# Designed miniproteins, single chains, continued (2): the designs that were tried, part 8

Each design is a single chain, and the fold is of that chain. pLDDT is the mean over its residues in the fold that is shown.

## One batch from the design tools (miniprotein)

Design m4257
Fold by ESMFold2-Fast:
Structure m4257 (fold): chain A 55 residues (1-55)
Amino acid sequence: SAVTMAETLLKWYEELGASKEVIEKLREAIEKLKKGEISLDEFWKIVEELIKSLS
């Protein structure tokens, strides 16, 4: 599921030493996705912005 993939991505970011701010934003996005507060498309836009911040 998208949620399982997102949780795997979160673990991977933590293992790579991503900043606390990036981890917190990703966690918030996952929680909102689980609650149906954001669409899958909106979730992936958040992920794309976070990936850009790691580069």
Scores: mean pLDDT 77

Design m4258
Fold by ESMFold2-Fast:
Structure m4258 (fold): chain A 96 residues (1-96)
Amino acid sequence: MLSEEEALAAAAEIAAAVALTLARRGLVEEAARFLEERLEAFEAKAPEGPAVADLLATLGRIYALLGDEARARAAVERALAIDPENEAARAALAAL
């Protein structure tokens, strides 16, 4: 049985995989919108949780693919504010 934290972490991993798959198919704006909607739901349950940091890191990558450096940077910086050791967020920041 998954705890709520484990369930949120699994859901965030699935959401990231879906968004990155959409982006690979050229549906980058749809990927951003999908993650923005998931982020709102996750923040309602655990605003400073690692699942939110993971979603913000992925959203930063999607915004960078859209050419929106300002939103990409803001998302990654917020992910690092929640979890300074988040691997995905650190990698995304290094790519900006």
Scores: mean pLDDT 82

Design m4259
Fold by ESMFold2-Fast:
Structure m4259 (fold): chain A 78 residues (1-78)
Amino acid sequence: SSSEKMAQAIGLELLAAALEDEKDYKGAGEAYKEAGELYESLGDLELAKKLYLKAAEAYRKAGDEEKAAEAEAKAAAL
């Protein structure tokens, strides 16, 4: 349901923030990207865009320029 997807997205945002605190930037990028995909599927394009940009920043901190560019492209498409 939409409520279940929203709860999952919120959980992924909290996980991503915790992973950033641990300096697991790759894990944080993955969690932010998944949260963005869930909000996009729910039609919350503004929040999806913000999360894709957070994923891009996390991937860049992880040294993954390819995944950072992919996340930025997802944000730009919204």
Scores: mean pLDDT 89

Design m4260
Fold by ESMFold2-Fast:
Structure m4260 (fold): chain A 70 residues (1-70)
Amino acid sequence: SKEEIIEQAKKDIEEKFEELKKKMETLSEEERKELLEYFKKLLEDAEKKINDKEFKEFIKKKVEELESLV
């Protein structure tokens, strides 16, 4: 179902986000900014593909969390 796809996508994003946070602590400020921009674009693309209100809210929160990591 669409709900199962959304839940799996959320789990995959959470796992990648945790990997991203660990990687961030080893990077320069410039490299962090570049990596954040890259992941922000991936999240925006996922939002457009799934086109679900609850998933869009989840992505919005993740983008805000990414922006706070600079």
Scores: mean pLDDT 80

Design m4261
Fold by ESMFold2-Fast:
Structure m4261 (fold): chain A 65 residues (1-65)
Amino acid sequence: SLSEEQHQELLRLIGEILRLIGEELDLELKYKRGEISEEEYKKKLEEIEKEREELLERMRELEAS
């Protein structure tokens, strides 16, 4: 079972993942509307994917505790 501190950290990580999902959806809509270039879209998508990978690694570490 997770400690209270670990539960709070897990909720924080879940919140960050939900924020990234929202950012990815917003980015996709902006690209489809022609509000940003393909280069800008790809760069921002890479940044989101990297941040997601880091959050998932933190979640894995928390589960291993």
Scores: mean pLDDT 84

Design m4262
Fold by ESMFold2-Fast:
Structure m4262 (fold): chain A 59 residues (1-59)
Amino acid sequence: GVREAVEGALAALEAGNEAAALAGLKDASTDPIVREAREALLAGDRERARELLREALAR
């Protein structure tokens, strides 16, 4: 589900694997926060992406 995709993406980002994070979020991009996090990663804004993903988990 979305939570599992977000948890996996955060773990990938903490390991420095942005490609794995982007791949993991692709199927969860129906969630607006996940979509924004993915766009932030594509723009190179890793800190913003982490904030958005943490916000998604806090819900």
Scores: mean pLDDT 80

Design m4263
Fold by ESMFold2-Fast:
Structure m4263 (fold): chain A 52 residues (1-52)
Amino acid sequence: SAEDLAKELNKKGYNLTLEEAKEIIGYSHQVGGGVNQLKAREEKIKEILSKK
């Protein structure tokens, strides 16, 4: 879930908001399932974290 993603990344010192976590998960769902969804999620996480 978005809440779990935000909590996990915040434990690592990233100040991720719940809205940013929702954006990451929503973006990954737009590309379907499997490897493509996993890669989209990873790319969006990197994009958001690079802006902090």
Scores: mean pLDDT 73

Design m4264
Fold by ESMFold2-Fast:
Structure m4264 (fold): chain A 70 residues (1-70)
Amino acid sequence: SLDDLLAEIEELLASVPEDIRQAILDALRAGDFERAERLLLRAYLEGLISAETATRIGRLMREMQALLES
């Protein structure tokens, strides 16, 4: 479900500051995947998440997008 995917992404973002984590989650809830991907890339470039974590979140975001676009 979308709620399960969002919960998984939120847990993967646990080390990210609340403001940035909230912005990513809000973008995902709004279906704004372009904004969510830009924010995720920013968090990665700022050293807030590992490449492995960013890759996992990217896969979950694609699953969410597929559910919302179908």
Scores: mean pLDDT 86

Design m4265
Fold by ESMFold2-Fast:
Parts: C-alpha cells; structure tokens; sequence
Structure m4265 (fold): chain A 78 residues (1-78)
C-alpha cells in the first residue's frame, strides 16, 4: 500500500541521514536517526501485512539493539 511504501521510503532516508551523521562523528544523532528508521521500517512491514504485530515488535527490538551496537562500535572507532 502507498502508506506502507511511504513509511519504508522515509526509513531509508533516515538511515542515509544516520550514515552521514556517523561519517561526521555525530554518534548521538546517528543513533537517534537509525532507531527512528528501524521503527518506521517495522511499522511499514506490519501495515503491509508482511509481518504480524508480534513479529514487527521483535524486528523493531532487534533493529534497535543492532543500531545501538553499531553506534557503540563507531564511537569506539572515533
């Protein structure tokens, strides 16, 4: 559906902005953008019927944990 596609496209934009923030050394901004991107992507998949609400919550939790781990790794590299 158009709404699910719009949410997914926004998630991709936020992920790209997060990558740019990380490249500039703004680790806190990168984390915030990656978390928001993960939330929108999970919401888009639930709205499109590709995931159940429980699967969407599990994906969101896993994506947030991954974003935090990657941000910590970037912070340790900077």
Amino acid sequence: DARARALYDEALRLEQQGIEAAKQGDVEKALELFVRAAELAAEAMVLSGRLSPAEGEALRARAIARARALTKKLEEAL
Scores: mean pLDDT 77

Design m4266
Fold by ESMFold2-Fast:
Structure m4266 (fold): chain A 68 residues (1-68)
Amino acid sequence: ALAALEAELRAHQDAVAAAAREGARLAFADSPPADVEAHAEAAVAHTRRAGDALIAARVAAARAAAEA
């Protein structure tokens, strides 16, 4: 089901966003705390924007394949 695929991809996007947040905190740990959190939020925002576009493309491709 396309809804199940989208839910799985969204769950994966959430996991990647969480990893991106932690990665940014580790990468910028020597920066002031406010800057570290700004980098973490930027990483999450970027990951979610990229993920939304990719999920839409993947769901569309799966729909086309299922209807072919």
Scores: mean pLDDT 82

Design m4267
Fold by ESMFold2-Fast:
Structure m4267 (fold): chain A 74 residues (1-74)
Amino acid sequence: SPEQREEGERQIREAEERLEELRKAGKISEEQAEEMLERIRAVVQQLVDAGLSPEEIRSAVRHALETLVRRALE
């Protein structure tokens, strides 16, 4: 649906912004930021294809991003 795709695109933009801030702060490398963003794009595609609601997509993508960030900072 359009709402699911729109939420997915919004979550990708939010992830890009957060990863760029972490990169600028020296917390992650450019390569790590690119890899994490690719994973977020893949997660968004899977959730949209599975027909999850915009709220479910938002929650799941935010959780995935936090998990990736935590692992990258370990």
Scores: mean pLDDT 86

Design m4268
Fold by ESMFold2-Fast:
Structure m4268 (fold): chain A 61 residues (1-61)
Amino acid sequence: LSPSQRLVDERLDTLLETVRANPDDEELRRQLIATVQRDLARETDPEIRARLREALEEMRR
């Protein structure tokens, strides 16, 4: 993975762990989902877009 892809992966892992650690915090979940959706809207790299989509699906479950 490129350095940029590794940074995105590390950041997404941290966000997913935060959601999993706070399963009853619906406001936190909504804020993190909105952040990832904004990142996805700006991203043009198809591999990074795929990672962001996977993270969104995981957070919504």
Scores: mean pLDDT 78

Design m4269
Fold by ESMFold2-Fast:
Formats: C-alpha cells, sequence, structure tokens
Structure m4269 (fold): chain A 75 residues (1-75)
C-alpha cells in the first residue's frame, strides 16, 4: 500500500467505527456521544483529505476506544 492508500484505509476504518458509535448513541438519545462520534467522522475525513497519517491513526484509536465502550454497554 502507498502512504495515501494507508491513510485512506485508516480513515475509512475510523469512519466506520465512529459511525457504529453514532448510531448506538442516537438510538439511546445520547446527544453528547453522538456529537463526539460525528466529530471523529469529520476529523477522519479531514485527515484523509490532508493525507495526515498520524491524525488518521489518532482518530481510529479514539473511535475504537468508544466502540469498545459501546460493546461493553450492549452486554
Amino acid sequence: LTEKQRVELTAAMAILAASVVKLAAEKRGDKELAEKAQELIDRAAEAAERNDEEEAKRVLEEAMKLLKEEMKKAE
């Protein structure tokens, strides 16, 4: 994979994870979490546009952390 392809893939994964968190938050009426998830989606898209691999990785880490917390709550 090229650097550009790695950033795009990382950002896409972050958007997917954050989108799952946003959907779960919206179903529960958790406006703060839904807003945080949307922020992560926007940041991931921006990182991809700017080819910012480090930011894409940070956003993926944050999105995955929130997704893990949602999975624990779904138990």
Scores: mean pLDDT 84

Design m4270
Fold by ESMFold2-Fast:
Structure m4270 (fold): chain A 85 residues (1-85)
Amino acid sequence: SAADAHVNAGLAAEAAGDLAAATAAYKKAIALDPTNAFAYLNLGNVKQSLGDLAAALADLQKAVALDPADVAAQAALAATKAALA
């Protein structure tokens, strides 16, 4: 899908160390498919890496709400909550 293509572009940008390009790609994926839990998870992880913990928390809460069985999303959310405490 077009959303999956933007997720793949985000992953490639992260591998290249371009967190700004990764953020833009994941936002495009979410705009095309607002139910894409994986795009929210990866966007939250990028925001956490950039130190934007409040924005990361919001995206990770959305990732967990969309896919409550995703252990990686649950772990990322717990880590971000701990960093804010």
Scores: mean pLDDT 89

Design m4271
Fold by ESMFold2-Fast:
Structure m4271 (fold): chain A 82 residues (1-82)
Amino acid sequence: SEELRKQALENLKKAVEYAKQGKFDEAIKYTEKAVELARQAGEDGLEVLLEGGRLIFSNKEISKEARDAILKVLDKGARELL
């Protein structure tokens, strides 16, 4: 569903913003929310999680520790969709 896909993407954007601020726990929390919404979106959900990974890799303001933690949550979510 388009609504779930958009909500997943918005939660990923919030996770990126919290990660940039060094708010590690909030960044993970919003990443987990995005993964859950992506799972509910079904086949469209994998595309959102891949875009999330790209947003994290392209953002040099995110610490390595926060990046690794977020990518781990996204990777687990993507595997559960496959």
Scores: mean pLDDT 79

Design m4272
Fold by ESMFold2-Fast:
Structure m4272 (fold): chain A 64 residues (1-64)
Amino acid sequence: MLTEEQRREIGERVIELVTKQGKSLLEAIDEVAKEYGVSREEVIEAAMRVAQEKGLELPGLIPV
């Protein structure tokens, strides 16, 4: 199971790749999943959690 710190880092990295580097959500999720050795589902959950906490909308993720 991922630590809270890892989840935060994963979520923030996805957001950075999408917003700062202009990568697609799918590319960002795949890259982060590969980098951290976690499933795409874990990355999606982490990114969705961080986005929700910060009031950000991430198109292509499951709506809350």
Scores: mean pLDDT 73

Design m4273
Fold by ESMFold2-Fast:
Structure m4273 (fold): chain A 56 residues (1-56)
Amino acid sequence: MFSDEELREIARKLAEGSALGVPASDEAIRDTAERLRQLSPEALEGVREVLEKAGL
């Protein structure tokens, strides 16, 4: 199970990856974290695995 801090860290990496050289805003990070919180624990583990495979 992911902690709030871990969800925010994953959200930051996803948002920054999407920005392609533009730093992610706090608003983008919060929106992404909120979406991640709506996922099931199994879906969150899947997101983590995908990021790990991508070297993030």
Scores: mean pLDDT 70

Design m4274
Fold by ESMFold2-Fast:
Structure m4274 (fold): chain A 88 residues (1-88)
Amino acid sequence: MPLTEMDLEIRERLEALPESVKEKILKKLLEAMRPSLSDEQLKELEELYKKDFLDFILEAYRLDPESTRKILSELAPEVLELLQERFE
């Protein structure tokens, strides 16, 4: 599958999530990454969340794939499967 088509598929699955679930993902990822990231990096992640949720998830997966996989397995397992296909 071309990268662009995969990105659209991930975006559609992410946009289908309730706002409460998106906010829960944000909070859990920020909490998991707080010890390893600077305040500036945490703010950049929050800005990505506000601009584009897909870009936020991709950056979180790049910075901390283990925590991102754990959180997505609980809250959005179908998105995790697509991310693993894209990056594996």
Scores: mean pLDDT 78

Design m4275
Fold by ESMFold2-Fast:
Structure m4275 (fold): chain A 73 residues (1-73)
Amino acid sequence: MEKVKELEEKIEELEKRKEELEEERKRLLEELTPENVLELIGRILRIIGEIIDIEREIEELKKELEKLKKELE
């Protein structure tokens, strides 16, 4: 049962980090103008890449959590 809690806590931490990155992306998109698009697009793409990596980690942990929950049922 302890492993379930640890996985849930790890997933929660990653989801919070993803939310922070999504907020940063949203702010950069709102700040986007024709004059600054070349400077900001690089940062936006980097953030998108980080979000994708975190989503992949969350999916892996969720699959592990599902397996553990099935073992407990």
Scores: mean pLDDT 81

Design m4276
Fold by ESMFold2-Fast:
Structure m4276 (fold): chain A 118 residues (1-118)
Amino acid sequence: MKKLTVEVHVPADSKAEKADAGVTVPPDTKIERVEVHVKSATGKDVEIHISAPGDEIEVTVKADSPVRVTVRLSNAKAKEVKREGPAELKVEEITGEEMSARKGDDLADVRARMEDAE
């Protein structure tokens, strides 16, 4: 099975603290897109790193406030989702039609749907 690990690190003197999250996907799963949404109060001290060594994909985010990470899988579903700390992890399955629609400045639409669906 493929594994996605997300680590969020924030400065010790900030309101937020270090968080870690992981998700396990089926062996035939393709992780097509990983989106990181950061709601930082300052918009500074944000560092995002994505790596994929073999079957494991690691996403590291360093921010001064809570961070939301969204993993979008095409043709697959995640089995296990773990979350720790102020980080929020959401896994979505995207169809081909949705991917085409989201190519045109759809950041606002994605955020609106997230707010509406809990």
Scores: mean pLDDT 44

Design m4277
Fold by ESMFold2-Fast:
Structure m4277 (fold): chain A 55 residues (1-55)
Amino acid sequence: LPELDLTRPVDEVVDVLQEVLDRDPDNEVALLLLRGLLVEHPDNERLRKLWERYE
């Protein structure tokens, strides 16, 4: 998993996570990070859709 700078715009982090999960949908580290971001941004539609797709 590439190191993600969480101070960047959430959309950029989502793009990287989507790429990682598209290649390895069972990647626990990527799923944990996605869950953490969704907790911080529960109204973010892109994060919710990504979570729904891979959980």
Scores: mean pLDDT 73

Design m4278
Fold by ESMFold2-Fast:
Structure m4278 (fold): chain A 70 residues (1-70)
Amino acid sequence: LWELIEKATEAYRKGVEALANGDLETAAQYFREAAKYFEDAASKSTGLFKQQLENAAKELRKRADELEAK
């Protein structure tokens, strides 16, 4: 479980770095990767923690969609 959250966090960090460099396409790809890891982590969780992971994934997917629409 924790390894999935670590991978999600690493992907998110790389996405933020890509945004800082103006690379919207790369940022969107990393945000989608992070969302997938959070979704996988949520599937192995319960209760409030599961909801928090699902919400994080949802927001990252939305953010990636917005970046790709530009």
Scores: mean pLDDT 81

Design m4279
Fold by ESMFold2-Fast:
Structure m4279 (fold): chain A 94 residues (1-94)
Amino acid sequence: SMSQMDNIRQDVQQRLQQTTDPGVRNVYQIVIDGINRITDMVMNNSPESDIINTSNDYTNRVMDTMVQNNVPLDDQRDAIIYMNRVRISAVMHS
């Protein structure tokens, strides 16, 4: 549902606002960008395959940024969990 997507976005935005580490901020900014793009795709009734491909692209960008910025493991885990929750919420009909 849109409520689930909004809740995930708000949680990630709050975490981004509380984070001062530039590498961690870069990761969560990509997560926010991914959430916004996927939300737009859902609202425009994009095909499920396109939503999955877009989710995978943003997940790969998150993973690459984590490696480049030597991000703490907890932030790595949480960012991936957020991306997976977004994909599931976008693909599953509620």
Scores: mean pLDDT 84

Design m4280
Fold by ESMFold2-Fast:
Structure m4280 (fold): chain A 57 residues (1-57)
Amino acid sequence: MEKYKKILEEVLGVSPVKDDDSFVDLGGDGGLAVKLQKKLKEELGITIPTYELWKLR
């Protein structure tokens, strides 16, 4: 999931993101979750509810 890690790094302003890092572990909040959801839809064509982002690793 190389593109996903890059989107996480861009949205959260952190680098590097490891394979087992979650959105929550990287300090994501509700505002960042909305930004991440929009970028995932735009760049990967996937729609993920914000509550599911807390489970992604």
Scores: mean pLDDT 69

Design m4281
Fold by ESMFold2-Fast:
Structure m4281 (fold): chain A 61 residues (1-61)
Amino acid sequence: MRISEKEAKVLAYEIGGAVALALGDPEGAIRWFEKALEIDPDNEVARAGLEEARRRLEEQR
């Protein structure tokens, strides 16, 4: 199995978003998941992560 550069970048951005959420940085998580969606707009993990990050950011306001 070959992972393309595009797939590798999306995965890296998904991981970055998850790590940012774990560290309590929902703004950072939003940036990571948005980058994943710029490459793959239909990425369900990135869309779900972005929704969760926005929810957590709203809770901090």
Scores: mean pLDDT 80

Design m4282
Fold by ESMFold2-Fast:
Structure m4282 (fold): chain A 81 residues (1-81)
Amino acid sequence: MSPEEKAEKLLEEANKLMEKGYQALRDGRFDEAIELFKKAAEKYQEAIDLLPESDREKRQQAVANLVAAYIGAVAAELEKR
């Protein structure tokens, strides 16, 4: 696969992890939600590293999603308390 194709697959995998993270958060499964959001963040970071600098819009969206993943993890940690 090209680097761009690999990045798209990583973004898709990260998006699925985000959906699972939010579901776990809603279900009160806070430790699972934290782990899912952290895994999503890792996949978004890997995708960002593979995306060409010329694709600014896609990179900006991936960075926003990475930030959202970290916010989700923090929110789950706060909800445990």
Scores: mean pLDDT 86

Design m4283
Fold by ESMFold2-Fast:
Structure m4283 (fold): chain A 67 residues (1-67)
Amino acid sequence: GPETRRRLLELIGRILRLIGERIDLERQLAAAKAQGDSATAAALQAQIAQLDAQIAALLAEMRALTS
């Protein structure tokens, strides 16, 4: 129904926002690696891993909602 459609659009919006953040972090990671900034690179890698986990969780919620 309309409520399910609205919830799906909200989940899709959150997933797209997190993917955008991940792209930005990947660009920052590439720059940090190019500069030899190991500390910043490690922090960015950890943050990307956290975003990947969040995206996976939201995709699982979306799958459950459409099942």
Scores: mean pLDDT 89

Design m4284
Fold by ESMFold2-Fast:
Structure m4284 (fold): chain A 70 residues (1-70)
Amino acid sequence: SPEREAAIRVTAGLLLAAGAEFDIEHGLPISEEERATLLAALDEMLANRELYSPENLERLEAVRERLLAL
């Protein structure tokens, strides 16, 4: 169903963001290519704000800003 597909997409997106948070927090190297890919994914997630809770939107925005600062 479209609802199930959206839920899977949201879950995958949040997992991707959590991985990026982990890498940044632990000072793990992120290549320019990986950073660009992560930023593109985060921009797509933030373009679909209605799919996310306010708490998750805050997390996504914070991860995006941290990636831009690298």
Scores: mean pLDDT 84

Design m4286
Fold by ESMFold2-Fast:
Structure m4286 (fold): chain A 103 residues (1-103)
Amino acid sequence: MTPEQMLAAIAAGDLVEAARAMASLIAAAGKPEAAVKLGEALGLPNLGKRVAELLKAGDVEGAGETLALALLAAGVSAAEAGAILGEILGDEALAAAARALLA
């Protein structure tokens, strides 16, 4: 998935597709530690570790599903999670675009 696909899913209110896109972006960056940092930022450190474990195993689909369930349980918006992920990945344009969807 691309950053544009993540933003489209967030704008559509499709949390599951947004989480799948986030997992795919972390996998594409080759930085499973980004999932750990995302989990810490969301107050869900054990979940971040689980998502990173799944990504290291090549289970991008399972990572996205796990992340979607976590965002639902925590009441965190996909836009908020996407903005934090953009910051963690060093993609300030993605972070700003996701943050704009919060408004």
Scores: mean pLDDT 82

Design m4287
Fold by ESMFold2-Fast:
Structure m4287 (fold): chain A 63 residues (1-63)
Amino acid sequence: SMGEKSLDDYVAAAVEAGLRGTPEKARQLAEQAGRAYRGNMGEEEGEEKRDELLAQVDAALAA
């Protein structure tokens, strides 16, 4: 679906940005994904997804 495709693209771009040592861009992309989710699922679920994405990006950078 459209929302799922957008999120996958944001996650991939955020991970790539983080691996290049640009955490600000990774966070910006996660914020954009959160806004997209809020538009489709509501504010609470969008914030949860944003937090989950940031945690996954941070974990990937630590690994």
Scores: mean pLDDT 66

Design m4288
Fold by ESMFold2-Fast:
Structure m4288 (fold): chain A 62 residues (1-62)
Amino acid sequence: EELIKEIEKAVSDFPEEKKKLIIEAARLGLLEKLSLEQIAEKLGLSKATVSKLLREAYGKLL
């Protein structure tokens, strides 16, 4: 959960809609251990979109 808080801080300057999607995708992947396919299904997005959102979040943490 601490890692999710760090992601929230890292993406605080993103648009609200994009920020919510990134946080939810990170929660599903890091806390629930879901695959990209499962995250995409839950969020109604493509796997490519989910992968892009997670890369943007991790890029901000570096």
Scores: mean pLDDT 74

Design m4289
Fold by ESMFold2-Fast:
Structure m4289 (fold): chain A 75 residues (1-75)
Amino acid sequence: MSKLLDEQLEHVEELVKILETSTDPEEKLKAVEEITKLADVPGVYDIAKEALEKLLSDPDERVREAAREALEKLE
């Protein structure tokens, strides 16, 4: 149950990096969508939630809004 595929974990790590370092709102919005979909996978939920919570402080308001919506879906 706690096992993740190496590819899924690596993909989540890449998405987190995009969300933390990218300055392109479109790229971040795609990463929010991808990581939210992966949050449905057992074991990814905590990583996705933590990354999305950090985005609530993002400089781009579209990214902050997407993060709020994603967090609401996870609750």
Scores: mean pLDDT 76

Design m4291
Fold by ESMFold2-Fast:
Structure m4291 (fold): chain A 60 residues (1-60)
Amino acid sequence: PKDAEEGVKLGKEGAVTALSRGDAEAGRELAQKALEAMPDDPESRKAAEGALKAAELAEK
């Protein structure tokens, strides 16, 4: 997909993966994909930022 919905989905999955599963690495990967797919979309960027913060919180 090439729309903002996919970018937001990737960022959301990253945050859920990091916080709910305690998997910071997977969370960062999903956030990175969201940023690269839709870097200019504010909602996608916000979701990716949330995932990155969640990954940091999930780290020891």
Scores: mean pLDDT 71

Design m4292
Fold by ESMFold2-Fast:
Structure m4292 (fold): chain A 58 residues (1-58)
Amino acid sequence: PKVEVRPLSEEEKEKLEEAMKLMAETLLKNVKPEDLEKAISTLPPETQEKLKKILEEL
């Protein structure tokens, strides 16, 4: 479609997920787990699911 209804492509989503994975790993090393969980719960449900999957990979 001409309007490009999709805000992000699959490649862009993968790139974002990789960036979040690196940030999550860094946060786990430098931030308390409770603070990390609190930050994740503040995010939209879709983003929460992605971060949970990333944390499982760690």
Scores: mean pLDDT 69

Design m4293
Fold by ESMFold2-Fast:
Formats: structure tokens, sequence, C-alpha cells
Structure m4293 (fold): chain A 68 residues (1-68)
């Protein structure tokens, strides 16, 4: 499905060190599937890599709610 395609592409880009492009694909995956835990977790990792700690913290709170 479309969300899975964006998640896979984001992971590929992240491995290549293209963090900004990876973030765009993870954000798109979450637009299509807002409760996708794997996309949320990978987006947190990408935000931490970019020093976007406030955005990472916000997503981590969402992960905690979904995992409860």
Amino acid sequence: AEAERHLAEGKRLFKEGKIDEAIQHYERALELDPDNLEALINLVKAYVEKGKFDEARELAARIAQLAA
C-alpha cells in the first residue's frame, strides 16, 4: 500500500544519510496511516539525527499513547 511504500523509501534514504528526504517520506506515511508505529519510531530517530528534539518528544508521546 501507499503508506508502506513511503515507509520503505524513508528507510532507504535514512540508510543513505539523506535524513531530510527520509523525514519527508516518514511524514507522508503518517499522513496516510497516522497510527503506523514503525513510521512514528523511524521519524523520531530521524528528528533526533537532525537535532529536532521538540518534534521527537511530541512523537514519542504519541507512541506511548498508542502502545498503552
Scores: mean pLDDT 84

Design m4294
Fold by ESMFold2-Fast:
Structure m4294 (fold): chain A 52 residues (1-52)
Amino acid sequence: MEEVRERVREKLKAKGFPEEVIDYLADRIVELTGGDLERADAIVDSIKEVEL
């Protein structure tokens, strides 16, 4: 399917996100980046423990 989406999902799994959240976040990230692999990777890599 979408290589960008699958890559994002794999990275989110590595960060410990539950499957339901992974699908939701992956769809949102792909939409935000227009399927840009580099941008999607950067966004996923910037996701860490909520600091807000």
Scores: mean pLDDT 72

Design m4295
Fold by ESMFold2-Fast:
Parts: C-alpha cells; sequence; structure tokens
Structure m4295 (fold): chain A 60 residues (1-60)
C-alpha cells in the first residue's frame, strides 16, 4: 500500500540522514520531505537513502 511504502521510504531517508550526522529533529524533517518526493517520483529505498545522505551532508 502507499502508506507502507511511505513508511519504508521515510525510515530509509531518516536513517541515512541520522548516519550522515543530522540531529534527530532535522533528520525527521528532511526524511519527511524526501519520502514525499520519493512517493511522487517512484524512487526506490536506495535512491531515497542516497538523496537523504547528500542533502544531510550539505547541511553540515
Amino acid sequence: SSRERAERLFEAAYQAAKEAGLPDVEARTLANRIAVQGLHDGLSEEEVRERAKAEAEKRL
């Protein structure tokens, strides 16, 4: 379902942002944005992780 996919994409983005060094609140905000984009664009969990990592690294 779209909800289950959204949850998986959010979790992938959130973990990637946290591993890159973002504080929890910023990681959650970024993960929500990237997960929404990933749903609309048909991105995989791996693509979402890569985007989240790149965006997080820009913020550090």
Scores: mean pLDDT 85

